# Designed miniproteins, single chains, continued (2): the designs that were tried, part 63

Each design is a single chain, and the fold is of that chain. pLDDT is the mean over its residues in the fold that is shown.

## One batch from the design tools (miniprotein)

Design m6170
Fold by ESMFold2-Fast:
Structure m6170 (fold): chain A 103 residues (1-103)
Amino acid sequence: VPPPTPAQRVEALGRALALLIEGKPDEAVEFLRKAGMPQLAETLRELAEAGVDPRSLVKTVANGLKDAGYEEEANKLKEHADSGDPEGVREAARDIARKVAAE
């Protein structure tokens, strides 16, 4: 399988973050592994085992995306994380992936 594109990586990361908010860290790790990002999957597994708050992790990712120029979508991602809305997190990640794919 060819390595994932930047857009595919953003979408996959968003789905994994949504699974973390749902309380499904094992599914999030397996999803990233199957999506061709085994190193990121292992990092996520270690963070989940360390008890890192999923909302805090989503906000950290959102701040990185804001610095990369996706401020509106990053703000939506943070809002959905604070409300505990996994579907909103997935939708925000899809919007960012769509913008990344257009670049």
Scores: mean pLDDT 76

Design m6171
Fold by ESMFold2-Fast:
Structure m6171 (fold): chain A 77 residues (1-77)
Amino acid sequence: NADEIVDLLVEAIKKVAEILNRDDVRREADRVLSTRDTALAAAQAANPDDAFVAQLKADIDAQLAKVEELAKKLEEL
């Protein structure tokens, strides 16, 4: 599941940020997880149609882009 992969990646980034003492990266990772959880909760509460599913996919893609940005920030340490 894309959801499970995002969770694992963000959690890994949080652990690396903790080891490197990077609270700024860890806080942003927590924000990404919270945004993803909110989007998934909204999807479960609604009857998805094609337009709703397309919007949800766009939101998930945006969250994945933020995970890539966080990973890049850790690599540029």
Scores: mean pLDDT 64

Design m6172
Fold by ESMFold2-Fast:
Structure m6172 (fold): chain A 84 residues (1-84)
Amino acid sequence: SEKEEIVKKGIEAVALLMEMGLSREELRELAEDEDLLIEKLKELGFPDEAAEIIARYIREAVKIIGFDELVERAEKLLEERRKS
């Protein structure tokens, strides 16, 4: 479903940001402010259009499963990738 795809992309986006050194605390603050999240993504080297799309997936995933669940699933994804 569309919601499942959004959640998957949101998890992957959060996992990427965690690998790039963002803390859970920083991610929480950014998840509450879409404009700040877009600005941070651009600072990290994402093109404007990609930053807007990534921020939208994170925001929509937070609406579906909540921030804590999104981060937990991102942490699990990183752990599984480390084992592979």
Scores: mean pLDDT 86

Design m6173
Fold by ESMFold2-Fast:
Structure m6173 (fold): chain A 103 residues (1-103)
Amino acid sequence: SEEDEKLQKIADILREFFKKYAELKGMEVLEIKVEKDANGVITITVKFKDADGKERTLTFRFDSIEDAIGALRALAAYFRNQGDEEGAKVAEEAIKKLEEISK
C-alpha cells in the first residue's frame, strides 16, 4: 500500500500539472486518466479540445518517476525557449513535488 500511495501521489501531481497548464493555454480538458500497469509503468492519457474544437488525445508513458521528472525538465526548458515562462513555472512546480516523493 505504501508503493500504491506513492504512485497515487505521482498520478495526482501529474494530473494537477496538466490541469494548470491547460488553464494557462485556454484549453478544455475533457479527461485525465492515469494508469499503472503490472510492471509499474505509468501511462497518462489526456483528452482535450483543441483550438479547432476537435477532441484530441495525448498519451505519455513513464517507466519511472525519474523519467517523468526528466520529461518535465525538458518541457520546462522548451517552454522558456518559446517565451512561455508561466508554463515553465507550472512544470517546475510539478518537478519539485515529484522530487519530494522520490526521496
Scores: mean pLDDT 79

Design m6174
Fold by ESMFold2-Fast:
Structure m6174 (fold): chain A 94 residues (1-94)
Amino acid sequence: MTPQQVAGAGAASGVRTSTQGALDHLQQGDVDRADDLLRRALRQAQALQGIDPVNGGRIRDLVQQALRDRQRAGDYLQQAHDLSRDVYQSYRDS
């Protein structure tokens, strides 16, 4: 793996962890903890966008939509989590 691939894998893994945590807290009704994790996921998605502009940008937009639309937040976070997992695996497989 190149240093860029290592950095991309780290950023994608961070998004995956934060979006999973946000989903868990939303399911528990802990909106304050979910919001903290969403803000963390947004920063991690912005870092990933610097390495992978297309996938990082899509993940950032999904996290932003989750922050704006509480009723659909679970759907957007699931999409962001799945995409970050696929991005992480693509870096690991390279």
Scores: mean pLDDT 83

Design m6175
Fold by ESMFold2-Fast:
Structure m6175 (fold): chain A 99 residues (1-99)
Amino acid sequence: MPISDAEVQEAMGEIYRGLGNLLASQGKLEEAAEMYRKAVELYLEAGRGSSESAKEALENLVKALKEAGKVEEAKRFLEEVAEREPALREFTEELKAKL
């Protein structure tokens, strides 16, 4: 089968997750959060929102936003993710509890 749009979106998600990790290691927390957010969006669009890579990107996004003082933004995004991917509802509630 040819490469699907979902496979391309998942691959782009992996690239943004990796870039987020690099930026976070440099202390660029706000820039890292933007990259993790793009990764999560791409995983959701690919139907891979509940994958381990998506969960890692979401956890790192929440951590970066918390460290940047953007707790309300983190809570809003977690609520948006839970609505788009119900399988992540419990995971998003666990992440909110750590804020």
Scores: mean pLDDT 85

Design m6176
Fold by ESMFold2-Fast:
Structure m6176 (fold): chain A 65 residues (1-65)
Amino acid sequence: MDAKIELLLSLAKSLREQAKEYEEKAKKSKDPKLAAKYKNGAKSLQELAEELEREAKRLREQAEA
């Protein structure tokens, strides 16, 4: 696998792990405003992970051409 594709997939995995941590913080928070902030952070991290996964797929397909 191309080193760049591996890097993108590793970063995506890391971002998904960070999103899980944010969701745990949201669950622990008794403050609804703080919980919402962590939930929004988790969403952003998940969206970034998805973008990196799409980029990795694009690069893999391009490399096959």
Scores: mean pLDDT 81

Design m6177
Fold by ESMFold2-Fast:
Structure m6177 (fold): chain A 92 residues (1-92)
Amino acid sequence: MEATRYSIAAQMQALVAVTALEMGDYQTAIDAAKGARENALKALRLAGASETDIKRMEEEFDALIKAAQAGDVDKVREEALRFIRLLGEATD
C-alpha cells in the first residue's frame, strides 16, 4: 500500500531528525524534518485525507522543521513524537 510506505518513511525521517540533532548534526536534522514533511503530505494525499486535515497536519509538520532549525533537541523530540502520532491516526 503506497500510503503506508510514505507514512513509514515520514515517521522514520522524523526519528532521524531527533537523533541527528542529539548528535549535533543540525543540517541532517533539518533535511530529515523536511523529508518527513514531504513524505507525510504524500501519504495523506494517497490516503484520501480531507483538505482540512492536510492543513492541520502541515502546521504540525512546519513546527518540526522550525524546532530543527532552532536546534532545540527537546522541542524536536516533542514535535517528532506528535508528528508520528498524528500521521499514524490520519493514515488509518
Scores: mean pLDDT 81

Design m6178
Fold by ESMFold2-Fast:
Structure m6178 (fold): chain A 53 residues (1-53)
Amino acid sequence: SMEKTEEEIVERARKLGATEKQIKELIDLFRSTGNPDLAESMLAMMEAINKLL
């Protein structure tokens, strides 16, 4: 399930227009902390901000 979570993070970030660097930072954060909640929270914030545009 961690591999699926990483794939979902990449796909969602990519759809939000995140840069390759930002995607890598999100994955590195998820892998280093082992906490999917942090990555999910960051993606949710990015989605909310993107919808304001």
Scores: mean pLDDT 74

Design m6179
Fold by ESMFold2-Fast:
Structure m6179 (fold): chain A 85 residues (1-85)
Amino acid sequence: MPSLEEILNSMAERAKKLFDEEMKKLREVAQKLGDKYAPEIAELERWKKEIDKVKDPLQKLVGYTALTEKARELIKKAEEDLKAS
C-alpha cells in the first residue's frame, strides 16, 4: 500500500520525466539556431543535477516543475527566433 512519501516520490518522478520531454523539445528547436541557446540549456541541465540531489520529494517536485516551466519559456523564445530568421 503506497505511503504519502511513495505518492510524492511518484509525482516527482513524473515531473522529472515531463522535464526530460520538454528538454528534448527545447534541444530540437534550439539546434536549428546553432549555439544561441547552448548556455541556457547547460544551466537547466546543471539545475536538474542539483534537484536530483534533493532528498525531500516535495522539494524535488517543486524543483522539476519550475525547470519544466523555464524549459517551456525557452522553447517559446526559440520558436519566435526561428520565425524571425
Scores: mean pLDDT 84

Design m6180
Fold by ESMFold2-Fast:
Structure m6180 (fold): chain A 56 residues (1-56)
Amino acid sequence: DEALEQALKAVELVKKGIIELSDDAIRTLAKRLGISESLLRKLLRAGDKEGLAAAA
C-alpha cells in the first residue's frame, strides 16, 4: 500500500542516482513492508521494482 508505493518510488530514484537511502530509512521501510532489510537492499541495488512488489 502506501509503504509499497514509497518503496517503489525509492527504487526508481535510487536507480537514477537522485537519492541515497540511509541505513535507518532502509530498516524502517523494510519493517513497514514486512520483509528483511537484506532483501530490500538487494532489490534496491538491482532496481527490481517487480521483485519488490512481489516480496511485499
Scores: mean pLDDT 77

Design m6181
Fold by ESMFold2-Fast:
Structure m6181 (fold): chain A 124 residues (1-124)
Amino acid sequence: KEEQKQKAIESALEYLEKAREYLEKALELVEESRKNGPSQSLVEEAIKYLEKAAEYLRKAGDYLKQAGIVTGASIAYGASVMIRGLVDEAKRSSNEKALELLLKAVELGRKTIETLEREIERFL
């Protein structure tokens, strides 16, 4: 029971790190696009990284639920849904508006990971 819980926590942390990596990659592309002028190619690539970050947050939520960290799982799932919503709106927006929405998605994801890391620490 404790060994299974520990493995679930380790898996959750691994997926949070993967989410952080893809959020950072998306942020770099958003910043590059803002600095050099809006680029459809950079926006599309940032969208792909944010879709991966949202999927990894969802997977982190699954493992948090397995570990019994139900509040953390709910936060992770909620953030995944909200990031997907911002990404979907960005796909239907001008490049300039898309960059603003993608930046909001990155900020939400980063804040969520910080919150989830604190929730996990309370369980250790």
Scores: mean pLDDT 89

Design m6182
Fold by ESMFold2-Fast:
Structure m6182 (fold): chain A 69 residues (1-69)
Amino acid sequence: MPLLQQGGQYAQQGDYVKAADLNVQAGNQALSNGDNQTASSQYESAGDYYEKAGQHDKAQQLRQQAQSL
């Protein structure tokens, strides 16, 4: 199952940290494959989940990383 789909499952269960971690992994895979568009999208989604989890610093870091792609 793609990491994005796994992240969605955890978010639906309220486990936002795991959802964010899976989106970061998906973004890292996309980046390693040269897919900057998908990587940016995944990092933005991870940032949203970290913010919901109260991890503001991680959310900001990922949003900045997404904007740099």
Scores: mean pLDDT 77

Design m6183
Fold by ESMFold2-Fast:
Structure m6183 (fold): chain A 102 residues (1-102)
Amino acid sequence: ALAEAELEAFEEGRRLSLEGRLDEVLARVERLLADDTEENRRRALALIVGVATALAELADTSEARRLAGEIVGRALAAYEAGDREGLLEAARRALEAVAAAR
């Protein structure tokens, strides 16, 4: 089911980010967006939201929560626009923020 695949992608993005496996998260987003379907864009969005959730958990500051919200907002806007490159940029920004929070 799509909802199950999205939840799985979210949990994967969060877990891999908390584990510091950032290159693996980026590779997964890039693979999904290489076959640019609506299903793959939804899964990429879910992965990015998982990364943003990990950022908020790692830093637990108002600044990190605000940045996580901005990343989610940008990713959602890119998803709604069908903007593959915008989703990839949101993923890179989220992963850079997680790396900086360590």
Scores: mean pLDDT 85

Design m6184
Fold by ESMFold2-Fast:
Structure m6184 (fold): chain A 69 residues (1-69)
Amino acid sequence: NAQAQLDAARKALEEAIKEYLKTRSPEAFERVRQALDDYEAALQALGKSPEEARREVLRIAKEITEKLK
């Protein structure tokens, strides 16, 4: 289920960003990078182009970061 994969990837991205904002550690930064890649892949699995997926993941990451600050 591609939608369940996207939902899981979004939750992982939210948790990764939250931890990075709390710790500012290199390990937390690497988890954010991985979560961004996983979310982009999940969007492509739903039929988005690579460019559309990249724009969407950056938009969502920004929204999550701003909401958690």
Scores: mean pLDDT 84

Design m6185
Fold by ESMFold2-Fast:
Structure m6185 (fold): chain A 87 residues (1-87)
Amino acid sequence: DLGDQTLRKLSDLALNDVSKALDYVTKALTLAKSGGFSSEQLRYIADAAQQAANNASPSDKSGLESLATQLTELANEKRSQELEELQ
């Protein structure tokens, strides 16, 4: 699953290569906007992006924080949709 592969790669990059995390989170956000993730997966990506932001250079930090915020907003929207589908 592309989503699961993206989650594993983001987790690895957030810990081992923060400079590549920005590119990968940007790609994950693009996939998220097309509906490619569950709310739980989106929250996990947002958390990984925030972890990368905390370890990033000042130049990359603001970008990663912005992406984490956008992913959190998408996670909240997706969760609302999922809750409606259960009714």
Scores: mean pLDDT 75

Design m6186
Fold by ESMFold2-Fast:
Structure m6186 (fold): chain A 107 residues (1-107)
Amino acid sequence: SNIEILLDKSTVLKGLENLEDEQKRERAKAVLETLPEQISLKTLRDALKEAGLTDEEIAKILNISVEAVKNGSLDLSKEQAFLFGGTKGGLPTTEEFDTSYIEEQLK
């Protein structure tokens, strides 16, 4: 598969405000600082779990289902509310996902 869901690190950092545990927020911020500006859901999930976050906490940060976190992949048919969140954070908009990411993979 040439298509991967990429998360913008700045959006993930904003999502950390949804996590009430200050110590977990600090650990997650430290982990995110070591990651690239765009990162796959699977890599982000694995890194945050190493920082001590649960699948439920990661789902809350990213505003996606716990199932998507556990699988390390986003089912776009099920996660439309997150995609249509736009500037609210998370994944690139549908337009960005369909155009920018695919164009990069074809180069």
Scores: mean pLDDT 65

Design m6187
Fold by ESMFold2-Fast:
Structure m6187 (fold): chain A 70 residues (1-70)
Amino acid sequence: MKMRITLHIPADVDLDEAALRALVARYGGEILELSDERVLTVEVPAEQSNALVLELQRRYGAEVLSAEPV
């Protein structure tokens, strides 16, 4: 089972897209969308979803906008 999670990354945080993709991939996920407004949508195994969210919050100050099972 997978989770689709949408997060916002603050504009004052330096963002390397390649490093972000590598981080998401480490949790078995993929980036579906990263907007110019720094809205990030990822799809990740449900068992890894909490760990990925905590890592994104810790590194980027990311705010969860939605999380839904897929």
Scores: mean pLDDT 85

Design m6188
Fold by ESMFold2-Fast:
Structure m6188 (fold): chain A 61 residues (1-61)
Amino acid sequence: SMGERLARNAREGARTVLENPSRALALAVVHGSEEMVRLDPSPVVREGAEEARRAAEEALA
C-alpha cells in the first residue's frame, strides 16, 4: 500500500541519518517525514515519520 511504502521510506531515512550523521541529511529527513505524513496521515506513516524525526534530532544534537 502507499502507507507501507511511505513508512518504509521514513524508516530508510532514519537508518541513513543515524549511519551518516550530518545537518543537511537530518534536515532533509525531517522535511521528508513531514511531507510523508501530509500525503498519508495514517498511524503507520506517522509512526515511521516520528522514528525518522527522532533519529534526525539525535543526529543534530
Scores: mean pLDDT 81

Design m6189
Fold by ESMFold2-Fast:
Structure m6189 (fold): chain A 60 residues (1-60)
Amino acid sequence: MLSLEEGAKAAGEAYRKMLAGQPLSEEEAKRAGEGGQALYKAGLATNGAEALQVGYELAS
């Protein structure tokens, strides 16, 4: 299970790759999903897209 810090980093890395037009691996997509869920449960994001963006901002 990812910590909030690890989850934010994973979500941020996925968001960065998506902005660059780079494909995500299956493992990266799974970790981004877990990170996004952790951010949503912590009240830092309201939906999946926002969770990826918030992760990027927190990890940058």
Scores: mean pLDDT 74

Design m6190
Fold by ESMFold2-Fast:
Structure m6190 (fold): chain A 79 residues (1-79)
Amino acid sequence: DQIQKAKQYSDLVSQALRLAGHPDQADQVSQKSQQYLDQGDPQKAIDAANQIAYDVPLSREQALAVLPLLQQAQQISQS
């Protein structure tokens, strides 16, 4: 189920951004990804999550803290 995988991906990206101290961007990921999932477009949901996350500046410490969540997201995208 591509929609379920895209939801899990977006949820992990949102969690990572929230853990890194960027709750506004985490909320944007959740909202924009859900809009695309509601339209039946899992790829656009993933693309939106990636675009928002890419624009967020992370310190080395924040990046290391969220690495496990990002690794889980990567595994979902590869399956």
Scores: mean pLDDT 81

Design m6191
Fold by ESMFold2-Fast:
Structure m6191 (fold): chain A 82 residues (1-82)
Amino acid sequence: HMEALRAAIAEAEAEYRALLEQVRASEDFTLSEAERRAWLERMLEYLENKIRLLELEGAPQEVLDAMREGLARIRADIAAEA
């Protein structure tokens, strides 16, 4: 069970970092700071939707909570940028 929680957190973090690298590598990286931030916010919404899909598929609440905690931490990091 603890391994599932760690895996869920690691997966969420890996997807966030992959999306950040995609944003950096894309032509969107050359856009303004505000536009880049808006793109990152859209990516976070995508990750939230993924968590909701896992909930609908019957994932344990502890796994979902761990993933949400990871996303909250990522949001805090983005907010610290501002």
Scores: mean pLDDT 68

Design m6192
Fold by ESMFold2-Fast:
Formats: C-alpha cells, sequence, structure tokens
Structure m6192 (fold): chain A 95 residues (1-95)
C-alpha cells in the first residue's frame, strides 16, 4: 500500500541517521533533527491528510522505488532514491 511504501522509506532514512551518528556525528545530528521535525509533522496529520500531501506523494513513489531496487539488488537505484528522499524531506522542513 501507499502507507507501506512511506513506512519503508522512513525506516531506511532512520537506519541511515543511526549509522551517520556513529560515523559522522555532526551530519547524523543534522539529519536526525530534520527527520524528527518531518515525523512530528506527519504525526499531526490524519491518514487522509498524509495521502493528500504533495511532498508525501513524492516520498511514497520514492519508497516504492527503494523497495523495488532492494528486491532487484540495485544498489545504485537505492542510493539515488534515498538521496532524493533526503532532498525532499529537507525542502519540506525548511518551508
Amino acid sequence: SSLDDLEFLLGQLQVEVFRLLLENYNLGKERSDVLNKFLKYLRSLSEDQILADPSVQQLIDLGRRMRQAQENNDLAGLYQATSEAWDLVKQHVAS
């Protein structure tokens, strides 16, 4: 489902944040703050509002691409979709 694709993407971003906190603390802390702000926004919305949000629709599509890339062992595709997801999340929390 669309929400399953969103949850998959958010899980991937959370794992990356935890990894960065060990390897590059300053970047990990910055991305943790960005992701937590976005998650707080999502938690303030109903499911219908989440699904109607244009930024969330783009993240759902990226989550689907990430899942397909993982299933196909496409590391380059997974990396690119993850990078695009971070750009969208950062843009959303900056606005």
Scores: mean pLDDT 86

Design m6193
Fold by ESMFold2-Fast:
Structure m6193 (fold): chain A 68 residues (1-68)
Amino acid sequence: DQQTIDNQVRDYQGMPVDQQRRIGAMIMEGRGVMTRDQAVRYMDGMTDQQVRDEVGRWVRQRLTQINQ
């Protein structure tokens, strides 16, 4: 359900950016795309807004896989 996914993504985007950075690193590690340390370094170069946008995208992709 797209509405459920949209609501959950908004909930994650409302979290403090430090928490979003931790969630993003966990998602990237869990997907096997990169290690948690690599994900942290990747996000270190981002602004807070870029982190919110990227983590929101990663959460949406994850939730789409779970809710499909």
Scores: mean pLDDT 76

Design m6194
Fold by ESMFold2-Fast:
Structure m6194 (fold): chain A 87 residues (1-87)
Amino acid sequence: MIEERLPEEVREELEKRAEELEKNRENLSEEEIREKAREILREALRAAGAEEALIEEIERLLELLENGEITDDEEARRRLAELHARL
């Protein structure tokens, strides 16, 4: 998992940010939640040593999901698993 490859301090900071985002969900727009979640994910991937190209592919997949171009949850999970395996 990504968290196993992160420095402890970075992992704790990112986990805390994700928890705060979850707690503040009712006070944020869906767009703001997505933007903050993407920033947390991007920082986690960089800290885990993911290549820039892999981060870009993950961001592209998230955009396709947000735009409804990928409607099959199974396809989304499979593609995410393939990208995660490359970390």
Scores: mean pLDDT 70

Design m6195
Fold by ESMFold2-Fast:
Structure m6195 (fold): chain A 77 residues (1-77)
Amino acid sequence: SMEDEELREELSKEFQELYNKLLEGKISKEEFIKKVKEIAKEKKAPMLGLIAIITLHELLGEEIPEEVLKEIEKLNE
């Protein structure tokens, strides 16, 4: 729906701002993950938050946490 598309765009912008702050060294990886989860929970968009966390780990060349992968599997069932 249009409302879902608007929510996705708003969350994408907020997550991008957090990601830019992380790259600038203004926030930690832990703070990024915490804020992304808080925003996703408030907006009832857990999948978008999980995608942002996965993208972060891939860009950092780090292993995606098993907990994140399990949460994605649950949302796709």
Scores: mean pLDDT 76

Design m6196
Fold by ESMFold2-Fast:
Structure m6196 (fold): chain A 60 residues (1-60)
Amino acid sequence: MEERIERLADELVAAPDGGAMGAVLHKARQEGLSADEILEAVQRAAKRLGIPGAVRGAPE
């Protein structure tokens, strides 16, 4: 199960722009990934890109 999250994180890191990231997230949702799995993948991708951890109260 963790492999699905890692794959999604890799795809998000490889996305060239926000539109591509949106498409990757939409496809993951259609493939049946849970909200928790998607959130974990987004957090892993953000950490790999060196983006400061997204605070739930301050979305950017």
Scores: mean pLDDT 72

Design m6197
Fold by ESMFold2-Fast:
Structure m6197 (fold): chain A 96 residues (1-96)
Amino acid sequence: SFAAYRELGEAIREAVRKYREALAKMLADPSTKAQAEEAQKLVQKGGDLALKGDLKGAAEYYRKAAEVLESSGSEAGKEAAEALRKIAEVAEKAAA
């Protein structure tokens, strides 16, 4: 049980790290900056819901942000979207 909890925490930290690194690349690139900024707003809304205990609502906003990131067609956008979907999956499992 404690080992599973630790592994889950490590997976979340790794997903957050990958998301932040990929998002930073998109924000630095003029061709993907608009999608990165829009996704960041959606992630902020998801974070606000998570802080209020609405983990299901948070996951829905993280998935919406992932769709925006993927719509860029960039490799960084795909990496950010995959990481964000992993974060959403964890939030949904915690809500159940």
Scores: mean pLDDT 84

Design m6198
Fold by ESMFold2-Fast:
Structure m6198 (fold): chain A 65 residues (1-65)
Amino acid sequence: GEKLVQMVAKNLGISKEVAREIIELVKKGELEEAAKLIQKHAGLSYEKALKIAKGIQRMIEEGIF
């Protein structure tokens, strides 16, 4: 949990609070909402943000954190 929050926050240049919200949306399968939040806070395109959200989902599913 917390290691993934730290990694997401650092890699996207966003706060840990926003990173935690993104991870919770991903856990709920709300990838489009997670992507919108990444786009808003990291200043990325929707396509790139959605790819990142899917990457976070894979990390959670694989139990890396």
Scores: mean pLDDT 85

Design m6199
Fold by ESMFold2-Fast:
Structure m6199 (fold): chain A 64 residues (1-64)
Amino acid sequence: SLREQRRELVRQLAKELSERLDEIREKAKSREEYLEGVGETIRDIERNSPTYRRIRELDRQLER
């Protein structure tokens, strides 16, 4: 179902985000660098992630 596909995509996105945030945390030398890295990662996901785009498409389909 579309709802099952969405749940799976959300799990995949959450895993990808978690892994990217862990990498930023290990590389960041300060809280400020960490927060900047988090913001950049979120913006990158919103603009360039096929997984995020597909979730948004499914949200529109589920409203119809």
Scores: mean pLDDT 82

Design m6200
Fold by ESMFold2-Fast:
Structure m6200 (fold): chain A 81 residues (1-81)
Amino acid sequence: SAEDIAFRLSLAEALLRQAERLYEEDPASPQAIAAARSLHDLVAGLLDALRRDPRASPEDIARMEAIHARVAEILARMEAA
């Protein structure tokens, strides 16, 4: 349903905000990096599920791809530090 897609996008936004908090508070911590990696895996799973959902619009997929890319960027910055 549209509510399922909206919920998954909202969940991904919440996961992104958590990744941003990890980066701001403790970016070089092995524990924070491990947590950010888990958040990245969760968002990747949400994106993969959305891509397989025939009800998802190209705009919904693009929004999820942008969230996934941002979480991946944060993780990469943390791992490079």
Scores: mean pLDDT 87

Design m6201
Fold by ESMFold2-Fast:
Structure m6201 (fold): chain A 81 residues (1-81)
Amino acid sequence: SLEELFALHDELIARAQAELKAGKPPSPETRALADEFIAKARELYPDLPDELIQQLRDAKTPEELIRAANRILGWVERKAA
């Protein structure tokens, strides 16, 4: 559901923010959560652009991951409106 997608996004951002504050790269656990977020977003919106998915997958820092996840959520919110 869209509610589940928002919950996954909230958890992903919280983990990435903690890693950013700690000066750490995204953990395997954070990347696994990002994969769950992508899977749920594509399940709900099969037309989600591959470019946005690839930006999240290619994110090397928590800041890049946060920006990419927010771009996906922003696209979903515009599509859902």
Scores: mean pLDDT 88

Design m6202
Fold by ESMFold2-Fast:
Structure m6202 (fold): chain A 90 residues (1-90)
Amino acid sequence: EVARLAELMARYLEALAAATADVDPELAELYREAAERARKAKTLEELEALERELLERAKPLIEKHAEALRAHFAAHREEFLAITAELEAA
């Protein structure tokens, strides 16, 4: 179901936004914007296009802040693990 996949993607992106907010507000905003767009997606093609666009836009910001982002992702580990467990179960 596209709606369930979209919701899981949105929740994952919101967790990424929270984890990155203190490191790079621009990167956090990209993740928040992507989460909102994921919830509005009606097709798998829209979700795939969103993922591709996000990876291209986020990659240079992630690479620039790699060390600091690693520390912040570790602080939000429980949120990421909960979402990935749901994705693996789906």
Scores: mean pLDDT 75

Design m6203
Fold by ESMFold2-Fast:
Structure m6203 (fold): chain A 84 residues (1-84)
Amino acid sequence: SLRERALELLRQAQEAYERGDRVEAVRLASEAAQLLGRAEGDLRGAAEVNREMARLMKKQGDDESAKVAEERAEEAEEEARRAE
């Protein structure tokens, strides 16, 4: 399913970030969030992808990237609330 693909992409994004491939990690996380938000209509799932990446980025001291990911998560959560 597209949801299972999105979760697998998130797993790959986290692995890429942990090995230092930050460009690939952001690309994979964006694909995961897009699959959940646009294809599945799961905006809360898209927010969770961005929150998971933000947590990992903070642990690595990448506060600027973490802030961007947190903002994207908040935007997706707010869109989910408005869609109700």
Scores: mean pLDDT 82

Design m6204
Fold by ESMFold2-Fast:
Structure m6204 (fold): chain A 100 residues (1-100)
Amino acid sequence: SHADEVFAELEALLAEVEAAGASHEDLLRLLDRFRQKAGSLSPEQAARLLARIGELLRRVAATLSPAEREQLIAAFRMLAQMYPQLAPLFEALVALLRAA
C-alpha cells in the first residue's frame, strides 16, 4: 500500500541517519520528511517510527549542544501542533532531549 511504501521510505531514511552518526542536521532532515509524509501513515506506523527516533535520541542526545537540542525541541513542538493525535509521543521526545 502507499502507507507501507511511505513507512519503508521513512525507516530507510532513519537507518541512513543512524548510520551517519545522527547529526542534528540529519535529525532535522528526518523530521522534515516525517512532517511531509506522516499523514499517509497509520497511527501504529507513525508511533513505531517515533519510538525508533526516541531510541536513537537516547543514544545521541548527550552529544548535541544545547542550541541543537532546542532546534529539535522546536521541530517536535511544531509536529505536535500538526499531528495532535501524536502529541504525547512528541512531548516524550521533548522531555528526553531536556533530560540530556
Scores: mean pLDDT 87

